# Designs tried in a protein design run: designed miniproteins, single chains, continued (4). Part 68

Each design is a single chain, and the fold is of that chain. pLDDT is the mean over its residues in the fold that is shown.

## One batch from the design tools (miniprotein)

Design m14511
Fold by ESMFold2-Fast:
Structure m14511 (fold): chain A 91 residues (1-91)
Amino acid sequence: SEAIEYLEKAKEAVEKGDFKTAMEYLNKAIDLEENKEIQQKLVTLLTALAINHAGAEFLLEKLHDPEAAEKLREETKKAVLEKLEEIIKEL
């Protein structure tokens, strides 16, 4: 399905640390997903990724804390990849 194709692209983007591109692909997968329960899981995942991405940028740009930013990005990457694998297996 087209939704699976975008989820696989989102996964590749997350693995590369490109959270902006991952969010764009997740949003496209949400628009294509017809299963309401899976769509809600994707919306929850997109929201968490967006919040943590903004948080990492805030830590870098406003608090000048690159160590905290990198730690948040690494934890986010791990959690998002795990959740994406779970959702893809449900499709």
Scores: mean pLDDT 88

Design m14512
Fold by ESMFold2-Fast:
Structure m14512 (fold): chain A 77 residues (1-77)
Amino acid sequence: SELEEKLKELAEKMAEIGRKIYENPSKELVEELIKLAEEAKELLEKAYKETGDPIYKEAVEYLEKLIEKLKKLLEEL
């Protein structure tokens, strides 16, 4: 589906940016990862609303925690 294709693309971009942050963290890279995570969260919230599948809700909760951690990291850069 278009949703699954978009989620896969976002996951690949997040993995690439996450790898770059691991190697050499910067404010710009962390801000970009937050943006991608927020986009993925919106798509997963839509998927949960349409399907009711708990896996999407769990994925949203995971991304919310990731975004919180990234925002905290951003304060330390």
Scores: mean pLDDT 87

Design m14513
Fold by ESMFold2-Fast:
Structure m14513 (fold): chain A 65 residues (1-65)
Amino acid sequence: SLKDEAEQLKTVAEKLRERYPEEADRIISLADEAIKAYDNGDTEKAKKLLEEAREVLRRIAERDV
């Protein structure tokens, strides 16, 4: 589910916090906002917030490769 995806992103971000604290906090914040939007019935906003969180994660991954 969308919530499961958001929670997974938060778990991944926590593991990155020591090396990328600002980006990890951004991912966690976006995932939390996505969960709130989904709970309020705003699925499109939730999807957009998760896309933003994934983009932050993607940019970290590209820097390490």
Scores: mean pLDDT 83

Design m14515
Fold by ESMFold2-Fast:
Parts: structure tokens; sequence; C-alpha cells
Structure m14515 (fold): chain A 68 residues (1-68)
């Protein structure tokens, strides 16, 4: 898998994690977070800052969803 494909997969999983958080699915949220972290570890250094932005935005959105 290329770095661009890994980044796109991280973005997809981050959206799924936000949706899982919105419905209170803690098990799915933990699983998706683990998958994102595994993909992040495979990224080249050049792509990590973009992945971090995606993850930070998803975390913020997920936290807001839990507080609702």
Amino acid sequence: MSDEELLEEIRRLAEEMVEAARRGDNEATRRLRKEIEELYAKLSEEYKPEAEKIMEEAQRRGVLAVLE
C-alpha cells in the first residue's frame, strides 16, 4: 500500500471512528483507533504530519460527539 493509500484509509477510518463515537459504540471506537494507529506507523515521515491533522480533527469531533 502506498503512503497516499494509507493516508486515504486513515481518513476513512477516522470518519468511521467519529460515527462510532456519536452512537456511543466504545468497542468500535477503540478498534478503529487501533487500526488508525497501525496505519500511521506504516506511513513515511513526509506523510505523518497530514495524518496527524486528520487524527486530531477526528479526535476533536469524537470528543464533541461524546459530550452531547
Scores: mean pLDDT 78

Design m14516
Fold by ESMFold2-Fast:
Structure m14516 (fold): chain A 93 residues (1-93)
Amino acid sequence: DEAVELAQQALDEIQQAIKALEAGDIQGALLHLLGALSLLERALEIQPHPYLKKAIEYVEKAIEALEAGDIEKALEYAKEAEKYVQKAIEELK
């Protein structure tokens, strides 16, 4: 399932962003969050699901927080995005 594969790739990108944030690699975190956003938007186009939409919202909030310099909020939102992507993968299987 292409939507599941894209969501799994997005999950990996979000997890890499979380690691980057914890390591203080702000530019690396932003790159991974943007990658996750692109993958989730593609998954949503193929198979619309409320949890994919929620994951996109939290990735967008994480990017916004990161651009504002709020690393702690960016980390919180990235972790919420991770949870919603995991839920989406479970429902899409």
Scores: mean pLDDT 90

Design m14517
Fold by ESMFold2-Fast:
Structure m14517 (fold): chain A 90 residues (1-90)
Amino acid sequence: MEKVKKYEEEIKKDPNNADAYLKLGDEYFNLREFEKAVEYYKKAIELDPNNAEAYYNLGLVLRTLQRFEEAEEAFKKAIELDPNNEKAKR
């Protein structure tokens, strides 16, 4: 996948690029590689713990995996970080 390779190259050049991990998680979510998406969203959060979008997207993929308690915690964190985030309120 062209986009996956692009974000992997960004990570190789800058391993602290939280946005590249977030985008790589999104690509794996779209590919239905849900466990890989979880791992990359967690890495994005480790690098940028105030990223509401990463928590929200983590919640979505965890819910798809039926990991409901973890999904609820992720959504709650997304709302705490950005109370006006329309995505977190869905």
Scores: mean pLDDT 82

Design m14518
Fold by ESMFold2-Fast:
Structure m14518 (fold): chain A 68 residues (1-68)
Amino acid sequence: MEATLRRIAEEIRALYPEAEVELLPDGVLRVSGKLSVTQLTALALRLIGDYPDLEVSIEGDTILIRPR
């Protein structure tokens, strides 16, 4: 799972250079930064579609990605 989360982090940074992407010690990937609501929603929908074994949640201006 860690290898998958690291790959997702690199993909997000490539698509959204202004995003801050951090892999937390508990295996949660946090995505924050100056992203619009439209960018956050589009990214969350893409992740849900591409990675069905992951839980994706939007909390304010932050996306949290964790294993189910």
Scores: mean pLDDT 77

Design m14519
Fold by ESMFold2-Fast:
Structure m14519 (fold): chain A 92 residues (1-92)
Amino acid sequence: SEVKELVRKAALKITAGNLHFVAAKFMVDNNLGSKEEVEALLEAAIELYKEAIELLEKAMEKADPETKKEIEEELELAKKKLKEVEEFLKKV
């Protein structure tokens, strides 16, 4: 299923974005690394979440109504994470 493949790819992008975001937060909380290194991790997380959102939006266009509800929940979480990382980047 094309929809399942798009959702799978989005999930991998979200996981990668989460790992970058967690790493950046850990560095800030423990006074590790440079501002440039932290910003690079946050910018990587932003791009990964944006790519995941695009994949989920494409999946939404092709999905049946029941599957659309599940994808919509994942899309909302990805958008929330994108907003969180963008707001965090403004403060570093």
Scores: mean pLDDT 91

Design m14520
Fold by ESMFold2-Fast:
Structure m14520 (fold): chain A 91 residues (1-91)
Amino acid sequence: ARPISEAEIWEALGLMYQGIGNYLLSQGRYDDAAKAYELAVEQFEKAAELTGDWRPLAQAYENLAIAYDKAGDTEKAEEWRQKAEEARRRS
């Protein structure tokens, strides 16, 4: 049996929060979805620093931008879209 790595733990937690965010987004709970995606971003940042794979983080930033856009916070949505583009360039 292979022990789970620290990076795998952070990625799993990120995916869990991303799933919660996706569910809340589907329910029209845009502010709550944004909070869940912010938690996903935090976990994926820790994973990316360990793995050098910034793609999950870029996707989380994009999801967060969509949630803020739908919540009417276009300034935060644009900020997160820019962070997604930057993360995509790192991978």
Scores: mean pLDDT 86

Design m14521
Fold by ESMFold2-Fast:
Structure m14521 (fold): chain A 68 residues (1-68)
Amino acid sequence: MIEEKIKELLKTADEAVEKAESPEEQRKIVSLAVGYILRAIGHLLDGDEEAALKALEEGIEEIKKLAE
């Protein structure tokens, strides 16, 4: 479900931002979250929900890798 995956990505990004030790790390996390959300929206506009979900999942994993 797209809505739930977007919420999960946003929650993951928020948690990672709270753990970030510097404003630079916070900006990197936010930039990644925005980038993956924009990619997912692009896929949704093309009618490709599966690709959109995959983009959101990839974003969640990449943000988790940055969490300290």
Scores: mean pLDDT 82

Design m14522
Fold by ESMFold2-Fast:
Structure m14522 (fold): chain A 95 residues (1-95)
Amino acid sequence: DLDKLLEEMEKAFDEFVENLKNSPEAPTPEELEEAERMKEEMIEKFREWVEKGRSPEEVAKELKPLIDKYVEEGKILSEQAVRLMLWAYNEYRNL
């Protein structure tokens, strides 16, 4: 279920951010704004790939630059975005 994949991605990221808010490493308001932007970018890209019926190979080619961008940022939220995108790609590939 492709719609379920997008829903699970959004829920997982929202839960991570909420847990982080209740931790000693609570995000600043600016980091929360950045987190929302990252979530929107990830969900939009996977939605586009799903709706266009992209092959796993095509998704991998478009996903790599996005992963590389967030890896380079080196922030805790960026690292979680990378983990989530890699998980989502594995789910997409196994459809």
Scores: mean pLDDT 82

Design m14523
Fold by ESMFold2-Fast:
Structure m14523 (fold): chain A 70 residues (1-70)
Amino acid sequence: MALSEDALEAAAYLLAAAVYLVLGDPEKALEYAEKALELAKRAIKEGYTEEGENLKKAAEEIAREARERL
């Protein structure tokens, strides 16, 4: 299964966002989740729909949790 560079970068930012959320830094978690979300949207546009959509949903969930903690 091939992933775009955008999808791989989205996964990296998503992991960072999850770590910051667990560490109690919702501002950093939101920042990184928003970066992951934009990269996931690019992956979808480039035809990596399944991978990008899964990353988008995860990023949206982390961003929502981060906003609730602000």
Scores: mean pLDDT 82

Design m14524
Fold by ESMFold2-Fast:
Parts: sequence; structure tokens; C-alpha cells
Structure m14524 (fold): chain A 70 residues (1-70)
Amino acid sequence: SMQQQQDQKLHELVQRMSELIRQMRSEGKSTDEIVKKLTELAKEFKQKNPELDQDVVDSILKQLISYVRS
């Protein structure tokens, strides 16, 4: 179903963001650099998946930024 496809895409976004955080942390990147890359990834992912709700993508981004800054 369309809903299952959207849920799968949101799961993919979270996985890519989590892997990005792990990779950049292992490389000694600053919190600000990680936040910048997470924001860029979210923007590019939304542009490639215009059917996704912007508020949901923004909520995911905000949660992962909060995690990185904690």
C-alpha cells in the first residue's frame, strides 16, 4: 500500500541518519558538522520523496539533532 511505502521510506531516512551520525562520530566530526549534514540529508531525502509529509521529516530531523546534542 502507499502508506506502507511511505513508512518504509521514513524508516530508510532514520537508518541513513543514524549511520551518518555513527560514521561522523567515528571520524571525530563536531556536533555542528553532524547537525549540518543531517539537515542536508533530510532536505535531499524530502526532495527525492515529495510524497512524504514535511512535518514528519522535520520531526525526525529535530529528534536526531536533539540526540546528537545530548
Scores: mean pLDDT 86

Design m14525
Fold by ESMFold2-Fast:
Structure m14525 (fold): chain A 74 residues (1-74)
Amino acid sequence: SPLAERMRARKAELEGVLAKETDPERQARIRQVIEAIDALLEAMERLGPDHPVLQREAERTLAYADRLLAELKA
């Protein structure tokens, strides 16, 4: 699934940022997004990657992850 691949790629990028992050509040925000991605990937494995609700939630989570990554890299 292209969407699942995008989710895994964004998770890997967030994990890379988390490994270098020293601020506890930013670490907590990064971990929350990683946990949300993991929950969605598990749901996609159970229900199928083309489930409309999961696709919508994944796109929302990816948009939030992209915004967070831009904020953290600034």
Scores: mean pLDDT 85

Design m14526
Fold by ESMFold2-Fast:
Structure m14526 (fold): chain A 62 residues (1-62)
Amino acid sequence: SELEQLQQLLQRHEEIKQKLEELKRENPEMADTLEADIKQLEESLKPLYEKYQELLKQQELE
């Protein structure tokens, strides 16, 4: 379903974010660059989270 596909996509992006956080801890010289990448990833996830919430609400009505 579209919900499952969005959930999988969101999970994948969360895994990437966690990996970037680990890289930031391991490579403090790259911290500013990695922090910017993490913030950019979080911003790109906002519309996906909104769509996921909308689909969840629709599922509750059906």
Scores: mean pLDDT 78

Design m14527
Fold by ESMFold2-Fast:
Structure m14527 (fold): chain A 66 residues (1-66)
Amino acid sequence: LSEATLRRIAKEAGVSVRQVKKVIEELEKLSKPIIELTKEEIKEIAKKAGVSARQAYKVLLLISLL
């Protein structure tokens, strides 16, 4: 992802670019499509990225639309 795309996602989700990058890192560790993520896995990603579950969901949704 380009830095411009990361900044756009961060603004739309109400999080920092650093937090978007952390969500992506945690998503990559799971090695599965975003659509297959459970609610519990989204909560774990949110906790590790330092964002709310709602914010993590928004970031993941925006990434899925790329």
Scores: mean pLDDT 83

Design m14528
Fold by ESMFold2-Fast:
Structure m14528 (fold): chain A 87 residues (1-87)
Amino acid sequence: AEAEAALKEAEEALKAAVAALAAAGELPREDLLRAIGHIIRAIGDLFLAEYLLETGGDPAEALAAAKRAKEAAEAALAAVKAGEARA
């Protein structure tokens, strides 16, 4: 279903962002803080989406949460890449 597919995409995006942050050398503080902030937001929305799907909650809300998690994860990856370009 759409929510499960979106959750999988969000998980993959978060994994990519975390891997990029772990592989990055020294990042400027502002880019590091932005990346971490986006990762925390992605984890929160990912947890909400998973919780709703596991408990039989609103699938539309689960889909929305999964999409927000993916967007936050992609923003985190962008922050890591921006920091690497500036470092």
Scores: mean pLDDT 87

Design m14529
Fold by ESMFold2-Fast:
Structure m14529 (fold): chain A 68 residues (1-68)
Amino acid sequence: MEEVLRFIELELERARKLLKEGRYEEALQLAETLRDYVDKALEAGLISEEQAEELLEKIDEIIEEAKE
């Protein structure tokens, strides 16, 4: 449980770093991969629905920024 959340948080930080570096395509691809990972973690019962909603909202912010 905690390991899954920490992994997602670290990858979100990496995606934000890619955005800061102007690597928008890589940030977008990573964010899309994380969205799939969050969906699978929720389906497997590794995270709660509320945690998944918060993580997906953060992922969507990265995707929107990357498409700008």
Scores: mean pLDDT 82

Design m14530
Fold by ESMFold2-Fast:
Structure m14530 (fold): chain A 110 residues (1-110)
Amino acid sequence: IQEGEDAFEKGDYETALEHYEKEAAKGDAYAYTNLGYVYYKLGDYEKAIEAYEKAIALDPENAVAYYNLGLAYYKLGDYEKAIEYFEKALEIDPDNEAAKKNLEEAKKKL
């Protein structure tokens, strides 16, 4: 995981993907969340969603994965799903200021 984080910080997304894929294959919800975020940074929102869905399947209380699902759906223009996942993230972590702000922005798009 540390090696994947170091690669991500340097903008080496290919190395970050390789390391997070290896850790995610071990059933690590944190690694799936990070894998999804690398795909999100690459603009591959569909693969980001798949990774975040795996993270949530392993850890249903993962507020970060729900928030990031909302971001990915927002980028795809699916504002109804973005709202749903931001609300779910806030149900788990009510103090997530970024989720509150992005929820209001998504509502303005409808």
Scores: mean pLDDT 83

Design m14531
Fold by ESMFold2-Fast:
Structure m14531 (fold): chain A 100 residues (1-100)
Amino acid sequence: MFFEKVDELAREAEAAGLSMEEFEKRIIEEAKKFGIEDLVQEILDLQRQGEQTSDVEKRVELAERIVEKVVEIMRKFGEEEEVIKKFKEEAEKEIEETRK
């Protein structure tokens, strides 16, 4: 699955000492194989915006938008709605912890 491949790429990046830019390029190349390059690029752009802001509310809004994009990818890969619902609930809980 795409997400398992992202985890593999993250491990390879750590082992090889890859820059964040090189790691992002590898994720995008993998995403191209699944036709989700645009969605993954949007997620990376949102993550970068989140790293550049100290505004907690803005970070929450960006994180919620990232969750929406991840859910869209999950639906494209045929994940069960129950799995998607559980993911959303867990992600929303983690986002709320960011406000504390």
Scores: mean pLDDT 77

Design m14532
Fold by ESMFold2-Fast:
Structure m14532 (fold): chain A 91 residues (1-91)
Amino acid sequence: EAYEEFVKGVEAYKEKKYEEAIEYFEKAIELAPESEVAAKAAYLTGLAYKELGKYEEAIEYFERAVELAKKNGLKSLAEEAEKNIKEIKEE
């Protein structure tokens, strides 16, 4: 289930296992690509890539998180993703 993969990703992220977290979040997105879970998974994937210093990939996932968040009415998530994009581009 998409939510189960998302939860596994969150646990890996909390343990700073960012590459493992990304794998789980990508599975969550594949299982439910336009859902609320996919929006949150894309955002956390962006954060994980940012922690790994992979800023180009981070921006791509934050942009996807913005689109998915807007489609699902997740205004705060869209704003947080847009803020992260601006911070990376200005650093």
Scores: mean pLDDT 88

Design m14533
Fold by ESMFold2-Fast:
Structure m14533 (fold): chain A 79 residues (1-79)
Amino acid sequence: QPEGLGFLEQAVTLKAGEKVTVEGKNGKLEISAEVDSVVLLKDDGTVEVFEGEVKVKAIKGDEQKEFVLKAGEKQVIEL
């Protein structure tokens, strides 16, 4: 749905209630926005929030983990 603008890596603008799925080598990340948010996503599993707040759900086989990231925060998530 939303798409990134002006970045070499995958930058995504998400409106409240929107989500994006990033497929990695061994699993996937589901990133959901509770408020209007801007996030940077990289193939290595890096998620960085520039504005807003997102919930990141990492799914790898039968394993799942959830993180909440706020503006200025970043996390590298192994898949």
Scores: mean pLDDT 73

Design m14534
Fold by ESMFold2-Fast:
Structure m14534 (fold): chain A 72 residues (1-72)
Amino acid sequence: MAEEARRLVLEAVEAQERYAEALAAGDAAAAEEAAARLAELQAELERLAAEAPEAFREGREAALAELRAARA
């Protein structure tokens, strides 16, 4: 479960970045694609948080640590 949460959080952050970029570029098709992916990922994350809150927390923390390391 924690690994699943980690992956979903990383994918959600990536989708958020794509959505923001698409909006800035005026690319409606790319924005719609990113928004749909975000909605899917958010629904999965919400379900996982309800079913396994501790594993979700651990996975989220791991994802945030990876994001910080990757952006340094």
Scores: mean pLDDT 82

Design m14535
Fold by ESMFold2-Fast:
Structure m14535 (fold): chain A 55 residues (1-55)
Amino acid sequence: SMENARAFAEQMLRDLVEVHGVPEELAREVVLAALQSQGVPRAVAERIVDEVVAE
């Protein structure tokens, strides 16, 4: 679901940036690729990542 995809993206982005020290720009690309690998279309994945970063 979109709600589960958002929760997944939020957790992964936080782990990459805060635990692993990955720059946010690169972390966004990693999360985008992960969402797309799970079947989320790129346009939807980009929206999810943008919303998660804004939170």
Scores: mean pLDDT 81

Design m14536
Fold by ESMFold2-Fast:
Structure m14536 (fold): chain A 69 residues (1-69)
Amino acid sequence: SMIREKLEENAETLAKRAVARFGVTEPEQFDEPEVRAYVVEEAERILGRPLSEEEKEYLLELVKRVLAE
């Protein structure tokens, strides 16, 4: 999927931005409403469209993996 590829390409950048903005240190913090909303909204802005619920879940898994490494 083109959207999955775009989310994968942007996951590191989005994770780093969340770290800089919110001081995220643990993957579980991406489930906090403000952090989740920020990452989703930035991804939607980059893609120029809303994400489906499945795409939001996939994005959150990607940014959590960036932090876990």
Scores: mean pLDDT 87

Design m14537
Fold by ESMFold2-Fast:
Structure m14537 (fold): chain A 66 residues (1-66)
Amino acid sequence: GDGAELAREAAELYREDATSPEAAELARKAFQEAGGGDPSKAGRVIMEAGGLSGGEAAGVLGTAGY
């Protein structure tokens, strides 16, 4: 799947603008593709692919409604 690429792009957009609706949509897709509906797995993928801290990854997921 492309979940890691979606997570990287979401992280990039989130760094540019933490309120980005595009980042939220990409984070939601990464959650489905890489996490299979598990926020813990999705958070790890966003951290690994995006190079984000745990707090930043939580911010990305929070913007997506997780």
Scores: mean pLDDT 69

Design m14538
Fold by ESMFold2-Fast:
Structure m14538 (fold): chain A 62 residues (1-62)
Amino acid sequence: MEEEIRKLRREYQRRVLTAIAAGKNDEAQKIMEEGVEKLRSLGASENYINAFRNSVNALIAA
């Protein structure tokens, strides 16, 4: 379970970074929310999900 959660987070982080690099911040936010729903379905804690959201929002704000 934890290994699946970590792999999923890494995949969504990659997709988010690709969208940000393309200047598509709105798309990056959409990808983030899709990742959040999938992480939640796998049983990720709210702290883990919030850390993911915070890291994405920090990247968009930079």
Scores: mean pLDDT 81

Design m14539
Fold by ESMFold2-Fast:
Structure m14539 (fold): chain A 67 residues (1-67)
Amino acid sequence: SMEELEQKYEEALRLLEEGRSEEALRLFQEVLADEAFWNSLPESVQIAIQTQVKELEENPNGKPPPK
């Protein structure tokens, strides 16, 4: 259901805050894999999820880029 995928997205964000980047990436990938859910999301949310997945793939330590 869309509610389950919403919960997965929120859980992925929480795991990211905890430094559990590998687990967060898996949940983001599950959200991306559901075409119906993905296509129902606002463009701003789609961009946010894609950005998080890209960051986690490029930076497995889950740390934001240093300023």
Scores: mean pLDDT 72

Design m14540
Fold by ESMFold2-Fast:
Structure m14540 (fold): chain A 59 residues (1-59)
Amino acid sequence: SALVAARLAAARAALEAGDVERAERLLSPMHQDPRAQPLIEVLRRVRANDGRWDPALLP
């Protein structure tokens, strides 16, 4: 649980920094974890936005 929380925090920080590839690496092992789904959805939206971060893409 602590490792999952740390990985989710790192993935969010990577998305906010525009590091889409790092966020993808952090989230891919968690693709079926319900706790990761909101950030996986944000990653999908960032990729649809040509890899550009926008605060409006946060849930």
Scores: mean pLDDT 79

Design m14541
Fold by ESMFold2-Fast:
Structure m14541 (fold): chain A 58 residues (1-58)
Amino acid sequence: GLSEEEKEKLLKETAKKLGISVSTLYKLGRGEISVKEFAEKYGVPEAIAQRIRELVQQ
């Protein structure tokens, strides 16, 4: 598994690439926003949104 530091770095880089806050990624991880809603809102494939959710949940 990823270390906590490696996880935080990947989340920050992912947020930067998407132009969003890390807090939004945590909302996806908590299920406050669905994979489908995240994909539609931020213009990413659902497969990528699902992978981001899995990364947050690790």
Scores: mean pLDDT 81

Design m14542
Fold by ESMFold2-Fast:
Structure m14542 (fold): chain A 82 residues (1-82)
Amino acid sequence: GSMAEEIKRKKLEIEVELGMALIVVGVSNVTKDYEWGLEKLEEFIKKLEEKLKKEKNEEVKEEIEKAIEEIKEMKKELESKL
């Protein structure tokens, strides 16, 4: 049904955002521009927190919460290099 397809799409979009965050970490490590990487990871966290506030589906909420925690761990890794 349309609802199941919508949930699947939302989960894929969260996975794409996690992939982009990993690219930011990679770029930050290669360039040593950790301040830029931290700024971009914070932007991803804020975007996901706004999505979480608006989301009503429990499975999608869980995926967003997991994504926020993973990006927070990436942020801690970059902060350790300052």
Scores: mean pLDDT 88

Design m14543
Fold by ESMFold2-Fast:
Structure m14543 (fold): chain A 62 residues (1-62)
Amino acid sequence: GAAAAGAAARAAVAAGGDAETAGKQMSEFSGIPLSGRQGRGAGLLALAGMSDRAAGQLAITN
């Protein structure tokens, strides 16, 4: 259901973008304080938060 849709959307983004592939590597450095690269990491966190928010809304409705 809703969780599957969110997972599919994240997988599609990851498969479609080299930036998302680089994001996976940056997740490995989540503990490293990188100034410019931290900005890109924030974008990836926003994408993750969007998926969580959508799942939360659907869970409430269901």
Scores: mean pLDDT 48

Design m14544
Fold by ESMFold2-Fast:
Structure m14544 (fold): chain A 122 residues (1-122)
Amino acid sequence: SEAEKEEIRELVRKLAETTDPEERLLLLIRLGYLIADNPEMRRVVVEAGGIEPLIRLLTDEDPEVRTLAARLLRDLARDDPEMARRLVEAGALEPLREATKDKDPAVAYEAKEALEVLEREL
């Protein structure tokens, strides 16, 4: 819906601006819910500038934030070669490769899944 597209733009704006760790986690959870099984909403995230904040959050202090950032990057690229190319052009490959070495096994797992999706769609 148009209301969901506007919510995504606001969530991406807040994600780019927030300095609160708890707010980052809640924003990522809500964003993940809105884009789950919805390719149109995934494109809205990318068009709103969501790739760059998500790449940055791969190195967040909170392992749950890092896990969700990797998962969301995977979901944005899933079944969409155009989106996969945009993530690569935005510089997602090297941060995801580093995230596969994360001390938290959940972060490492989601980063590996995201990297495999990017490599599959290209």
Scores: mean pLDDT 89

Design m14545
Fold by ESMFold2-Fast:
Structure m14545 (fold): chain A 70 residues (1-70)
Amino acid sequence: MEDEVLEQYHQSLDKDKDGKISKAELQEELHKLREVSDAEVQQRHDQLDKDGDGVISFDEFKEYMDEVSG
């Protein structure tokens, strides 16, 4: 994905405009992009959520998406 598209995409998921995506929002979007199980979404979220606060920053989201799209 392009960086600008990722930023816009992240902002569309971030309803609180705090620069972070919740697990529920990530799950919904992953289901739109491809058919994934709830367990698969949880596992990916756990890898991205290094702080354990239940949210993913734009930088963490971009890093992950860059790896899976490359």
Scores: mean pLDDT 66

Design m14546
Fold by ESMFold2-Fast:
Structure m14546 (fold): chain A 100 residues (1-100)
Amino acid sequence: AADAAAGAAAAEEAAKRAKEKAKEGDARGAAEAALEAARAADAAAAGATGRGGLSGGAGAGVGAIAAGAALAGGAGGEAAAKGAETAARGARAAAAGEWG
């Protein structure tokens, strides 16, 4: 549970960073922060399930969504920031046991 909570906190911080970068017009920085949020969300999901096996598949979906948004955010930081926020929400849900 502690690892899932740590991953959720990391995803939330990355999402906040993505929003700040998007506000500055730094689409690349926003996309990078969104990717960090996706990785943290995947770690939170793995921590919540206690393993990276089939149970981690749902968490990988949250990471994929955020990564997709980050790639799309190359044209706009707002899309990356939204993706990062989605990843952070997913990570928090995983830590609460709603996804695993």
Scores: mean pLDDT 65

